Designed miniproteins, single chains, continued (4). Designs and how they scored, part 46

Each design is a single chain, and the fold is of that chain. pLDDT is the mean over its residues in the fold that is shown.

## One batch from the design tools (miniprotein)

Design m13570
Fold by ESMFold2-Fast:
Structure m13570 (fold): chain A 73 residues (1-73)
Amino acid sequence: KREELEARAEELRPAAEAGDAYAQGELGLLLLRLGRGEEGREWLIKAADLLEAKGEISAEEAEALKAKAEEWA
């Protein structure tokens, strides 16, 4: 399970670094599950900001996601 999560996180990293907000969100969640709290939180915050800027989520949803990222880190 952990090895599968690690492989998925590495697979997502290039897309996340290229600015794919969904890849950033999934990578952030996977990193939190892997115990990489600080890195996972950073990616989740980036994803929330990008999704809000693109109009994919509301400001309230973005704020809730960031609050959860802070809590889970």
Scores: mean pLDDT 79

Design m13571
Fold by ESMFold2-Fast:
Parts: C-alpha cells; structure tokens; sequence
Structure m13571 (fold): chain A 83 residues (1-83)
C-alpha cells in the first residue's frame, strides 16, 4: 500500500510538471520530446501501481529508470540551447 501511494504521488508530481511545461515551454523545440517522455513515465508508474508481481515490478522500475535518464539528457540539451 505504501508503495502504491508513492507511485500515485509520483504520477501527481509528473502530471503537475507536464502542465507547467505545457504552459511555459510549449513553443520550445525540445518540449514535445520532454512531454512525450513524461507521458511514458506516467504510464509506467500507473502500471507499477497496479502490479503485484515482483518480477514485473522490477522490469517496470528498470524501464522508468531508463526513461528518467532520457529525460535528464533532454533537459541537459534544453539547457545547452538556452545558454
């Protein structure tokens, strides 16, 4: 239950971040890629919240980690273009 509550909180935070980016950075060239990556992470957290199998949870967490690494790389590219 605590794990499912943490996943739900992560989804809420990511959805809030997505809304902020859509409001403030919508016209930026990297925004579509960042928003698409956020949508994928949100979908994986939703699957994680509904999963009881330990092996499937481990696979979902690995996929989330890979997409979070991608999001960091996109954010770094965005920062470089703005500097």
Amino acid sequence: SEFQEEAKLAIEHLQRLKAWIEEHLADHPYAPAILATLDQIIALYQQLANTTDPAQRQQLLAQIAALEDQLVALGRQLRAELE
Scores: mean pLDDT 82

Design m13572
Fold by ESMFold2-Fast:
Structure m13572 (fold): chain A 86 residues (1-86)
Amino acid sequence: AREEVERLLERIRELGRELQARIAELEPDPARAAELVAALERQTEGVVRNIRALAEEDPERAVEAAREAVREAERALAELPAIVAE
C-alpha cells in the first residue's frame, strides 16, 4: 500500500523534471523559464507533502490523491506550449 504511494511520488518528481526540461526548451528567456519551474516545483512539493501525510493515516486515500497529482502534472505538461508561447 505505502509502496504504491512512494512509487507514485517518484513518478511525480520525474514528471516535474520533464516539465523543467520542456520549459527550458520552449522558453528562450532563462529567467522566465526559472520562474515557471519554481512555481511548478512549489505546487508539486505541496502535493507531495499532502500525499505523504495522508499515507500515514489512510494509504488508500493517499493512492487516490497521488493518482490525481500525476494527472495534474500530465495536464500541466500538455498545456505548457500554450502557457509559455512567445
Scores: mean pLDDT 76

Design m13573
Fold by ESMFold2-Fast:
Structure m13573 (fold): chain A 62 residues (1-62)
Amino acid sequence: SPEIDAEVEAALYMIKAAIAKLDGNYEETAEWYRKAGEASTDPVDRERYLKAAEEALEKAKQ
């Protein structure tokens, strides 16, 4: 279903975000979190991922 496909896509982006974070690349981490939020159909997960993207982006600036 479209909902399951979106959830799988969001999970893949979260894995990519985790890898980028381990590499210390917070700009890339923010991009993957943003894509996870955009792919998510759950409004709670969407908000959480987009907030994580903003926090990662702020870390990249420091």
Scores: mean pLDDT 84

Design m13574
Fold by ESMFold2-Fast:
Structure m13574 (fold): chain A 64 residues (1-64)
Amino acid sequence: MEKEIAELERLADAYREMARQLREMSAHYAQKDEEKGKLFEEQARVAQERADEYEARARALREA
């Protein structure tokens, strides 16, 4: 259980970092290429959702 929780937390951290980088790219391109900026923002949203899912799963396992 603890090993599985640790793996889920690492995945959550990885996707959270990916979302942060994608948001930075979105902000950079929003001024130069609005369509590309929107694409990066959408990808950042998906990455954040995955981070939230892994974090929720880790939390559920801790409470079990």
Scores: mean pLDDT 84

Design m13575
Fold by ESMFold2-Fast:
Structure m13575 (fold): chain A 81 residues (1-81)
Amino acid sequence: EEELLKLLSSEDPETRKKAALQLGANSSSEKAIEALVKVAKEDEDPEVREAATLALLRMYMRNPEKVKEALEEAIKASKRK
């Protein structure tokens, strides 16, 4: 998990995207949820932001109570068009 959290800060957007999706598949920690919310709201690459939102959705399917507010925050950030 710590390694994937570090990869979310990679200079390579593809690496950040893969790290986000892997965290969504393999983690449900508060640290991972907080990191993914930040990426979904602030990342410069729209595909990386989408990957972080999908990761949160995947976490939500496994643990809705823990992830609901984080997923709502990420979706709210994505609605600007």
Scores: mean pLDDT 79

Design m13576
Fold by ESMFold2-Fast:
Structure m13576 (fold): chain A 87 residues (1-87)
Amino acid sequence: SMEDELLARIRELERELGELMRELQRMVDNKAPKEEIEKKMEEVRRKAEEIRRLYESLGTPEAREYAELLLRITEHELKEMRERYEK
């Protein structure tokens, strides 16, 4: 079904988001250049936004609330990462 295909795509994107977050964490821990970290943070934001759009397309209030929560959590994690490398 189209819903099954959409859910499979969401799962793949969530896996990719997790990989990007792990890569970003390694870059911060390894003191990568600030510009490279900022670029990776933008990739994370774009991936989270793509996931949000797909969850919203499921058309349920619960999926919409989860999408908004995902963006808030992602931005909070990015803020924590930023504070770590700006020290």
Scores: mean pLDDT 84

Design m13577
Fold by ESMFold2-Fast:
Structure m13577 (fold): chain A 64 residues (1-64)
Amino acid sequence: SLDAQIAALRARLDALQAQSDALSAAIAAATTGDAVRAAILAEAGVVLEIMLLHVEIQELEKQK
């Protein structure tokens, strides 16, 4: 159902937000430039996925 699909996407969004928080902590704790670069690139990818999931959730909610 649409409700089940939206619920699954919201659960994924929560997981990605937790991952983003962990990566922000990793950036702050990093002691090498390579570690900072790797964490920033990973964070950028997670943030983009979060933004795309918000759009997908809104589009599905419009179909209800």
Scores: mean pLDDT 87

Design m13578
Fold by ESMFold2-Fast:
Formats: C-alpha cells, structure tokens, sequence
Structure m13578 (fold): chain A 100 residues (1-100)
C-alpha cells in the first residue's frame, strides 16, 4: 500500500525535510516559500507532523511571514501531533501578535 511505502521511506523523507529547511534558512527571500512548502510536505510524508511544525517555526524565526490562517493551521497541527507546550505557546503568541 502507499502507507507502507511512505512508512518505509519515512527516514529519507525526514532527512530531506531537514536538509530543505536548512537550505531555506540561507536561501533568497523569493525561494523560501517554495522550500518551506517542500519541507512541510516531506515531513508530512514521513508522518512527522511535529517535525513539520518545528521546521515551519524555525523558518518563521528566520523571517518567513506567516498569515493568521497559516498560524491557525500550524497551531491545530501542533496540538494534533502532540507537540511540546513550548511550541504551542509560541504559535499562540505569534497568532495573537498577528491579530493585534
């Protein structure tokens, strides 16, 4: 099944997600959104929603602009994936700042 293929390839998808996140942090601003989207997709394919959220936050800390809608989606994913309370608190703070 596709799920079995994704499970078998999860370590490689996670590694690629980490590599693309690292590249995005040093990339020109115009290339950061597609690189961020690619890393999120790879973490998702690995079943690593927590990794996707952590990668997105790392990119945001480097100046990647999140919309309030994107922040709400990340917050929902963080809660669903059992991310740390520190990550949830950071996403809630960022959402509050964007709505103020």
Amino acid sequence: SIADILAAEAPEFRRLGEEITRRALTAPASQRPPLAASSILLYGMAGDLRGAVEGALALHRSGFPFTPEELRRWLAMAKESGASQDLIDELERLLKEEEE
Scores: mean pLDDT 74

Design m13579
Fold by ESMFold2-Fast:
Structure m13579 (fold): chain A 94 residues (1-94)
Amino acid sequence: MSPAEKLIEEAIEEEKELKEKFKDNPELVKFLDGLIELLKSMREAKVSPGQLASVLRYAQRELLELMKELNIPEEEIEYVKKVFEELIRRAEEA
């Protein structure tokens, strides 16, 4: 498995864990399902780590904005932000 493929699989796992955490919020579940499917498509397309990092940055901004609109507690928003920042950091270092 390439380093990029491994990072995408780890990103998919993290997004699935976030989906389970927010399972009672249908808007967040729908967003995370869409992101998981996008990541699966990116894995099949063998995208670069830089492309993965760019997609994760975009998804982070959109998800954090959605969470604020849904009045999710700031502590939970900060947790999600840290999850994405770590994935982005690892993708940029790959």
Scores: mean pLDDT 86

Design m13580
Fold by ESMFold2-Fast:
Structure m13580 (fold): chain A 77 residues (1-77)
Amino acid sequence: KKEEVLEIFREEFDFAIEDGSITYEDIAKRLGIDPEKVSYEELVEKAVEWYLANGTPLTDEEIEERKKRLEEYRKRK
């Protein structure tokens, strides 16, 4: 499940950054991480780890819904 959540978060972050709605620094700031001290890969992994520790676990249905949203976003852009 961590692998699936990480893949979804990475793609969501990639699209948000490409769209200009969020920056790498904004994500790092929200997590309390210094963006100069971590790679993008490490930042995404830490975001996923934070969510898995503090968030409600995603159901299979929620994972599929997010994947569909990402596919729709790809079609748009």
Scores: mean pLDDT 71

Design m13581
Fold by ESMFold2-Fast:
Structure m13581 (fold): chain A 76 residues (1-76)
Amino acid sequence: MEEALRLAEELSIEELKELLEKEPSGTIATALLIKALEEGNYELALEVLKLIEEKGIKLSREQIDAILEAFQKSIE
């Protein structure tokens, strides 16, 4: 979880997209989703969710909870 938050803060959306395409992981997908939601980029968030489904990326409960928190903050 800490790694996903760190990646979201340190890397750009473009860098996270490239990383997710090369090495699909729940951590990278979570980082990109959090960053997209924090920026109010719902189109990107939907693209990432589609990619998670297409590649069969497994998310932990902690990662799902972090994504939901980012979404909740983005609509407030």
Scores: mean pLDDT 80

Design m13582
Fold by ESMFold2-Fast:
Formats: C-alpha cells, structure tokens, sequence
Structure m13582 (fold): chain A 62 residues (1-62)
C-alpha cells in the first residue's frame, strides 16, 4: 500500500540519519514510520519495530 511505502521511506531515512549520528532526526523519522505502519492492517510487528528504533534513537540523543 502507499502508506506502507511511506513508512518504509521514513524507516530508511531514520536508518541514514542514525548512521550519520543525527539521533534526534532519526528518532523523528522512526516515529513517523511507526505512525504510517500503525495505519496499515497486518503491519503491527513493523510498527512496533519502528517505535523501538525511535525510542533507542531518542535515548542515544541524550
């Protein structure tokens, strides 16, 4: 679905930002991925993974 594709794009953006050490931006991108995955039936596991990545990135940000 289009929403799942947007979630995948935000997840990849978060991964790139995390690799660059921008944990604040990564947390925001992962949180957006979580929101979009949560709107798509059958993506609960992906939504939870995105939420965990957002929390981890926020923790690394300090």
Amino acid sequence: SELEKKADEYLREGDKQEAEGNFVAAAQSYAKAYIYYSKVPGNDAKAEEALQRAADAANKAG
Scores: mean pLDDT 86

Design m13583
Fold by ESMFold2-Fast:
Structure m13583 (fold): chain A 61 residues (1-61)
Amino acid sequence: SMMEKKKKEIIELFKKYLETGDESLKKKTIEMLQEMHEEDPEVAQETMQQIDEIYRQHLAS
């Protein structure tokens, strides 16, 4: 579905942000997540949970 594609794009942007420290990628991630929340709050919640998990793993590394 289109929402599944957006979810993957958001996650990949966030991972790229963690690799590069590029603040523009962080801003893009937040904007896309906000748009997703407006269209499908359930998928946005799932996406936020995955981002939180990725971030925790990054901090543990």
Scores: mean pLDDT 85

Design m13584
Fold by ESMFold2-Fast:
Structure m13584 (fold): chain A 110 residues (1-110)
Amino acid sequence: MLSVFVAALVETEEQKEKILEALDELYERGETDPEKVKEKLEKVLKELGLEIASVFVTEDSVVIGAAHKNADPELARLLLRAAEENLASASPSTQLVLEAIRAAARLALE
């Protein structure tokens, strides 16, 4: 089963809804090719004005971190702290998700 995780720090609720719609479309189509999932999600994120902070792809997973320049900096600081505090104690799979969150939060604060 393909696991997909997107850590996206958005400016608007509409951007969040469009990202969720893209994930739902991929699920409904039964897309299991991680490279195709990556390409579709990167395209949607870029079209919404988000910059890609990190991408990790395996045969069974796609993990993407992205941030909009106008994302909430307070939320970004909270997520950065939470990711850094939990990274050392996390399982390898959870570390990939935390790394994506950390990358997205760092990009949002630049």
Scores: mean pLDDT 85

Design m13585
Fold by ESMFold2-Fast:
Structure m13585 (fold): chain A 89 residues (1-89)
Amino acid sequence: SLADEIAAILKEAGADLVETQRVGDKVIVTGTFKEPIDFDAVIAALEARGYRVLEYEPGKRAVLVAPDGSRIELRVFNGKTLVAVITPA
């Protein structure tokens, strides 16, 4: 699933804890990091897997479209928490 792929990317990026929660039709993947997040590395890993960036705010936020058409909104909180909200196509 997209949630499993995003969770794997966050773990590869150094997330200490990754949690997945379903809220209605949306899936929320949260990564908690001990060190400041390399947000550009997370974006690059998603682009390498065919995700397309629609909006980008350095170090803070991105909106991407997954290969299946799902919308992914990424937000960084306090430099150490990354929240990915997956909205189905």
Scores: mean pLDDT 88

Design m13586
Fold by ESMFold2-Fast:
Structure m13586 (fold): chain A 95 residues (1-95)
Amino acid sequence: MSKELAEALRELAEKLREILKIAPPELQPLIEEAIRLLEEAADYAEQGDLVKAGTLFREAVELIVEARLQAKDDPEVQKKLQEVLLEAKRIGGKL
């Protein structure tokens, strides 16, 4: 379970990296920090520390929500961030 959870968190980070390539400069710091937090959450999930993984995951989700709100003038980026948030909601049920 922890290994599958870590893989899901890393896949979510990879999806954010693809969004980062098309994101406007103002959103890049929020997306980069969310990627960092998801990678750290994956490492803690692999170690079985689901409490720390859950905390870092929630912090990453808050940054993604903020990035989506700031992306209101970019419908493609906003749509892709919403898709990431829907996937995060599925992962969060396991944390």
Scores: mean pLDDT 86

Design m13587
Fold by ESMFold2-Fast:
Structure m13587 (fold): chain A 96 residues (1-96)
Amino acid sequence: SKEAEEAYRKGLLEKDPKESLEYFKKAIELGRAEEILELLDIAEVEKSPNPYLPFIAGLAYLALGKVEEAKEYLRKALELDPNFEEARKLLEELEE
């Protein structure tokens, strides 16, 4: 949809990682999860100190039904920022 395209583009152009995260969340909700995973280059995510990158990857994997991969990336976000409450809460809900 045009709304999904706009959310995805705004996520790409936004310089603030927190604001970029909100646009990518909307793009994932609107069905762009696979494109976001391609954009992130998962190999680069593993090397980045930015906790928002593995968090976005976790959300995208979860939207695609890949729960175990989502858990791995949510754990990575928490390793980079132990105070990342949204990542912690989501991981706890998935780990039962």
Scores: mean pLDDT 79

Design m13588
Fold by ESMFold2-Fast:
Structure m13588 (fold): chain A 83 residues (1-83)
Amino acid sequence: SIKEETIKILEEIAKNFPEVSETAKKIIELLRNNEFPEEFLKELLKEAKEAKRLLESEDVTKQIAGVLLLIGMLLDIELYLKN
């Protein structure tokens, strides 16, 4: 499923990047405990892939962008659940 693919990428991020591990784990928890529309999950999958790509970069600016993208994902999920 798209949800399981997204969770696997976030688990890899949590394992490999200590600076965003707690953010990634919180996103995983929210994804496991809630249901989301397929289009919302497709966007999260795209963002998770991009965040991983940015975090794996040797460019510090890209690494910061990856951190911010993960924070943005968490906020989008929390805002969706409040509405």
Scores: mean pLDDT 90

Design m13589
Fold by ESMFold2-Fast:
Structure m13589 (fold): chain A 92 residues (1-92)
Amino acid sequence: SSLLEFDPELEKATQAILELIQALENGDVEKAREAGKRLVETLKKIKNPVSREVAATLAIMALTLIEKSGSKYADLARELRDEIAEAVNKAL
């Protein structure tokens, strides 16, 4: 439990999720892809499986909401969501 609070990769994952959402909101496809890539790399480095699952679930939920909102970037959101889901090998 204490290790979960001091996992710097969890903080990096949270930051990458926020950057990804902001990039998609701003229509910055290149930044969105870079944030998605960093998120995948960060999720793989989170050693606590509960922390990794929580971070991945939050990212997948956010991207699913963007996809379902009818956004111009729905296809990109779906692509990034699928990459994140595959990287953590988790089902929602």
Scores: mean pLDDT 77

Design m13590
Fold by ESMFold2-Fast:
Structure m13590 (fold): chain A 58 residues (1-58)
Amino acid sequence: SLEEKLKEKVDEYRKIGREELQRWVAGQLTPEEYAELKARGDKITEEINKLLKEIEKS
């Protein structure tokens, strides 16, 4: 369902944030890795917004 897809994308977003925090605490987060994680997070955010609009139409 759309609701299940939304939950999956929210979980993916949380995992990205956790990965960023873990790398930062370990002193292993380069500017390049940060940019990559941010790009992934932005993409997931766009997908979440699209799913929310689809659910609103249902």
Scores: mean pLDDT 82

Design m13591
Fold by ESMFold2-Fast:
Order: structure tokens, then sequence, then C-alpha cells
Structure m13591 (fold): chain A 100 residues (1-100)
């Protein structure tokens, strides 16, 4: 993803009503390396969590988890750490509660 493509996506999300705090977080993540798979996964997770109506702090935790999952999969060939598995389980439970 180029910087120009990123700026176009951020402008679209702003027009769609995404909070300024979330847009700032996405920009900060993208400042690292937009070609990095873990970074891209974190950006997608942050956008998805925010679209589902999660608070910025919660969306940030989901983004951090997504980044760690991709990094751990590249490192171990697909095995999650117990901490990341627990975080996935917590996130799954929260989604179940939100859909009830």
Amino acid sequence: MTRAELEAVLARLEAEGFPAEVLAELRALAAEDAEDRALLAAMEALAAATHMGLPVAEARRVAELARRIVEEKEKTGGVLSPEDQAAVDEWTQRLREALA
C-alpha cells in the first residue's frame, strides 16, 4: 500500500464518520511500514472493531492482538502463545455478548 493510497482510505473513513482518534491511530500504525503484514492486519482489525462500535481503547487492543497473531504465526508456523489465545477467547466472548 502506498502513502497516497493510505491517505485516500483515511479520507474515506473520515467521510464515513470514523472518530478522529481512530484515524490518528491508523495513521500512526501506517507510519511504521504499510507493506508489513502484521501492521496491515492491525490496521484492518482497528477499522473493523471501530465499525462495530467499540471504544477506541478496545479497538486498539484488538489491533495489537491482530499484529501479535501475524508476528507469532510467522515466527512459529501457526502456533499462538497462551496470552494471544486468551485474548482471542476474550474477544470472541465479547462479540457473542454484543450479538445477544
Scores: mean pLDDT 62

Design m13592
Fold by ESMFold2-Fast:
Structure m13592 (fold): chain A 93 residues (1-93)
Amino acid sequence: SLFEELAKKLKVDVSVIEEAYKKAKELGISEELFIEMLNAIADKLPEEERRELLIRLLSRYLDLPEATVRRALENPDDPELQAFLEEKVLAKL
């Protein structure tokens, strides 16, 4: 899927992109515009900086420590960490 390709490009789990899109959709941002914005960020920054930018944006947006966001992104197969991240995203909707 486009989200899987975008997640690979940003070096994050696809679930992070899906949760970010859920919020973007609530703000009236179309899927096309959301993908275009993230691709533009990915194309302009070195790979490591793209990951760090995503961590900072999610940290600020979800009101979570950067270390917590980084841990969730590094452990996509951890159902407890993923459920915690999902709960925080939903609380901001």
Scores: mean pLDDT 72

Design m13593
Fold by ESMFold2-Fast:
Formats: structure tokens, C-alpha cells, sequence
Structure m13593 (fold): chain A 100 residues (1-100)
């Protein structure tokens, strides 16, 4: 299946948002570990990044079936890697919040 230029741009934007949200969560985790951010501020930022991630992931999942097989495989591999990283970061953040 051939993706339109519009669909490719939407996919690219969604991938960038997903990756940026994961980086944001990683920064929040490091700030919590260092005691540089309050629990309340961290919770607010985490909720914002989770929302961005979830919305981006839904868009990516809608667009994946429209990609050529080679591109689809590459995007699926990237998404799988990023999903695992997202889950790991959130689990670690949850542990840090429970210890404070």
C-alpha cells in the first residue's frame, strides 16, 4: 500500500512527538532522582508527556497499515523499541514517586 505525502508527514510528526515525550519523561526521571523537582511538579509534567505519547501512538497505529512493507517494518521496529523504553521509564518514575 502506498502512503500519501500527507500521511507520511503526519506519521513523521507523530513519531517525533512520541520520541520527544519519552525524552521528556527521561529528563523528569533524572530530576526526581537528583531531588531537583518537586513531586507535584513532576506529576503534572508526567501527565502532560503521557497524554502526548498516547495521542502520538494512536496516530502512528492508524497510519502503519498505509505504509509500504519495508517502511512499515522499520517503523514497527522503532515503535516497539520506544514502547519498551516508555514502559521502563514510567515504571522507574512510579518507584521514585512511591519512595518520596
Amino acid sequence: MEASNEEILRLTKSLMVMMASIVGLEIIKRQLEKGKISVEEAKKLIEEEKKKYEEALKEIEKLLPHLPEEEKKKVEELVEKEKKKYEEILKKIEELLKKK
Scores: mean pLDDT 83

Design m13594
Fold by ESMFold2-Fast:
Structure m13594 (fold): chain A 66 residues (1-66)
Amino acid sequence: SEAERAALANEAGRALRAGDLEAAKRHIEQLGKLSGDEASARAAIEALEAGDYEAVERHVVRMYLS
């Protein structure tokens, strides 16, 4: 549901700001499964591992809106 995607996107963003990368990855993976957008979830995790948090947020928003 949209509410579930919104909650996961918010939790991923919160984890990113807290520096909790394992929680961020978990929420991104769950969001990818719920949205069906595996490509954006994969891109978000790659950006997270590269330290490109602005790109992570863009991919998370895309999954939330889809």
Scores: mean pLDDT 82

Design m13595
Fold by ESMFold2-Fast:
Structure m13595 (fold): chain A 74 residues (1-74)
Amino acid sequence: SELAAVEERLAAERARIDELVAAGRLEEARELLVAFHEWALEHDVRVVLAHEGFSAAEQEAALAAARALLERAL
């Protein structure tokens, strides 16, 4: 299932981030954390909008808006 795939990826990314933090590689850990959040945001936006019947172009527009909001929050 999609949820199981997300949970598996989350566990793998968390383990990798933990290894980088333990090694003192904090900037690389931060980059992975940001990349994972961007992937999770893209997945959530696309899955929800596809389920509601939005077009690929509408999904891209919504994702661009969501990414702009995330950049302002970081």
Scores: mean pLDDT 73

Design m13596
Fold by ESMFold2-Fast:
Structure m13596 (fold): chain A 70 residues (1-70)
Amino acid sequence: APLPEFAHHPVVVTVGDERTEFPSALDAQAYVLKLQDEGHTDIEVEDVETGERKPAADWLAEFARQYALS
């Protein structure tokens, strides 16, 4: 099945003072999961297309929901 439009949106992941831009939410998801596994708790994700900004845990939960509906 095709990915939801959300998965193709560019996103910005912020960890402390470090800001990293990804061309798609899919690429960002792998990075965010890695950061959580490494014990980072100050992770924030911003969807550039929608302007939505969320803590990583909330963003991952929404990503999983959207992906499961695809």
Scores: mean pLDDT 77

Design m13597
Fold by ESMFold2-Fast:
Structure m13597 (fold): chain A 57 residues (1-57)
Amino acid sequence: SLDDTLETLASMTEEQVKALVEGARRGLEDSGHDPAARLPAVEAQLRKLVEEARKKV
């Protein structure tokens, strides 16, 4: 549910965020894409979602 998703996001540690970003980087490389073009925006949006989730729980 949305509430479960928000609770999960709010509880994410910096280590877990970095692991998810690294996974996304590898996925982009394996697909033949350049992670430098997209990964910074993806990481910024993920961190924003985590901060917003913490304000709601």
Scores: mean pLDDT 77

Design m13598
Fold by ESMFold2-Fast:
Structure m13598 (fold): chain A 90 residues (1-90)
Amino acid sequence: MKAILRAKNVTKEALEAAADVLERQGGKVTVEYGDEGIITAENVSKEGARAAARVLARHGGEVTVTYSDGSTETFRGDDPFIRELRDIGK
């Protein structure tokens, strides 16, 4: 599927790490750098998109993921579940 990740308060390194997660899952990834980081990924699973969002959130970012079905999820680095979910997702 296609997923769009919008991240605030993240470093370029965090965006690159999240993009790497998506690319390793066979995704076609485009990253836009600015005050808000935007990652657009094609050919990714929902679990893959969530794994990338957790990487961004773990680096202190606020991340909103928009999925191809129109659903959205928000991840924040201050959420204790985000820190504990590392081993549950790929």
Scores: mean pLDDT 74

Design m13599
Fold by ESMFold2-Fast:
Structure m13599 (fold): chain A 76 residues (1-76)
Amino acid sequence: MKVQEVQERGRLQKGLAQSLISADPERGRRLMEEAVQELLELGKQSPDQEVRDAAIREAEELREAAERVLAAVAAR
């Protein structure tokens, strides 16, 4: 797996976080938790340290993005 593939997946998931959590906060939260775990699992399966580092970074960014969307929904 290439670093670019992990980064593109993370980018797509961050975009989905906004739409999914806004449409259904409970379901969106669960889907984002699953997406974070998928990114971490992809990292664990890679022998390349660069891919592992990218997966951890994208997973943390996705978690932060989901938390920001959830906070915005809660503050309405």
Scores: mean pLDDT 79

Design m13600
Fold by ESMFold2-Fast:
Structure m13600 (fold): chain A 85 residues (1-85)
Amino acid sequence: SSAEEKLQEAIELLEEAAKIAKEVIENNEDYKKIEEAEELLKKGVELFDLVSSVTPVPQEYVEKFEKLKKEAERLIEEAKKKHEE
């Protein structure tokens, strides 16, 4: 369904945000990459919230979303700290 496709897209946006933030930490990537990760996180959260506002979301998607959001937020904060030092 279109709702499941959007939930999967939201998950993929969060996974990409975490991946980019991790690459900044590991490879000393430019600050622009942190901004890209933040935008992807925002888009993923907004998309998940939009879908969840109109339809019940399966628990497995909720759990995966919450774990990925927390991980992406953690990695983005670590990347920011590395660039401020």
Scores: mean pLDDT 85

Design m13601
Fold by ESMFold2-Fast:
Structure m13601 (fold): chain A 85 residues (1-85)
Amino acid sequence: PFSKTPDSLREAVREAEARIAAGGDLRAEAERLAQAFTDAGYPGEYGWATALELAGRRDDARRVLQLALSGRVDEARALLEETLA
């Protein structure tokens, strides 16, 4: 899909990337991005997957996204909690 991403969501992702790279709280950034994605009209779980991807946890990010897309939101949240432990 070539839909235009809102500038506010792009800014939220850039800010999260900078904070994660600086050793910031990944849980706080995952929740912040979940809200930013929700405000932009996307599932909040996309924000969790994005935070994990920005932290270099590519396989975890992919699994969270797959669970969310399959309607298994509780399993996606459980995996996020496990990866943040």
Scores: mean pLDDT 81

Design m13602
Fold by ESMFold2-Fast:
Structure m13602 (fold): chain A 96 residues (1-96)
Amino acid sequence: MLSKEMVETILQFSMMAIATDMRYLREVKGASDEELYERMTEELKALIDWALSKGVPKERIKEILKKFFEEMKKAYPEWSELFDKIEEELLKYIEE
C-alpha cells in the first residue's frame, strides 16, 4: 500500500508532467489559452480525485496546489492569469 507521502510525491510529479505537456501544446501545436485551460483543469481534476481516493486530506491537496501554482507563476509570469483561473477552478472543485 502506498504511503500518504508517496501519494503526495506522485501527485507533485504528475502536476509537473502536465505543466510540461501544456508548454509543448503551446509551443509546438499553438494551443490557445482556452484549450490549455480546459486540458489542464481536466487533467488536474483527475489527479485531485486520485489523491483524494488514496486518503490525502483536502487541506493538504489545497496546500500542494497553491505551492505548485505559486512556483509556476514565478517560472512563467506570462501565464499568470491563466494559472490564477485554473487554481480558482481547482480549489472550488475540491470544496464540492
Scores: mean pLDDT 83

Design m13603
Fold by ESMFold2-Fast:
Structure m13603 (fold): chain A 112 residues (1-112)
Amino acid sequence: GSEVARIIGEAFAIATDLAYIARGLLTEEQKAERKEYIRRTLTERGWLTEEEVEQIIALAEANDMDAVRALLDQRAAELRKQGKYKAAEALELLALSLPLGETIAEIDELYR
């Protein structure tokens, strides 16, 4: 129960943070805080390497959300082949959450 809810919450939070970074909706301080949260959460879980996390952040800053999705899908497939199903499913959930995060960021931008 609680662990599943936590993973869902983390995936949704990261997806939303990446979308806000991509749309330039954050102050420099807010952007730094969201990047730290993304780095900490993804690396501590072992879902992504530090290098892969930095690639995702850089792609989001370039507003290349299609490349973010592709990288997450590729890593999830690799983890699944290694039998790391929990990590693979978490990254698949994060990738599925990206369009929702993008929609939330778009709504926030429109109401500014």
Scores: mean pLDDT 88

Design m13604
Fold by ESMFold2-Fast:
Structure m13604 (fold): chain A 95 residues (1-95)
Amino acid sequence: SSSTVEQLRDILGDTMRKVSLSGDAREAARITIDGLEKALSLLQQNNGPQSLIDRVQQQIDYLKSLLDNNASDAELRKGVEDGLRTMLEVVEELE
């Protein structure tokens, strides 16, 4: 729905703003995980497509694995970019 898309855009915008203000790659990754988890909850509450739910969950799991395995700042930054792109793709697919 348009309301769900608007809420997802707000989550993406908030996440992007917080990431841009972060001076630490690990903090940026945690912020991105939080944004993805909010998007996941919203998709689940609105019975969103299972393919999108699975994609968001996979990206959350990936970013958590990077943090757990003490990944480099460069790997974390790439993971953050991939996470934000996943949120954008979810918004675009629901439009």
Scores: mean pLDDT 90

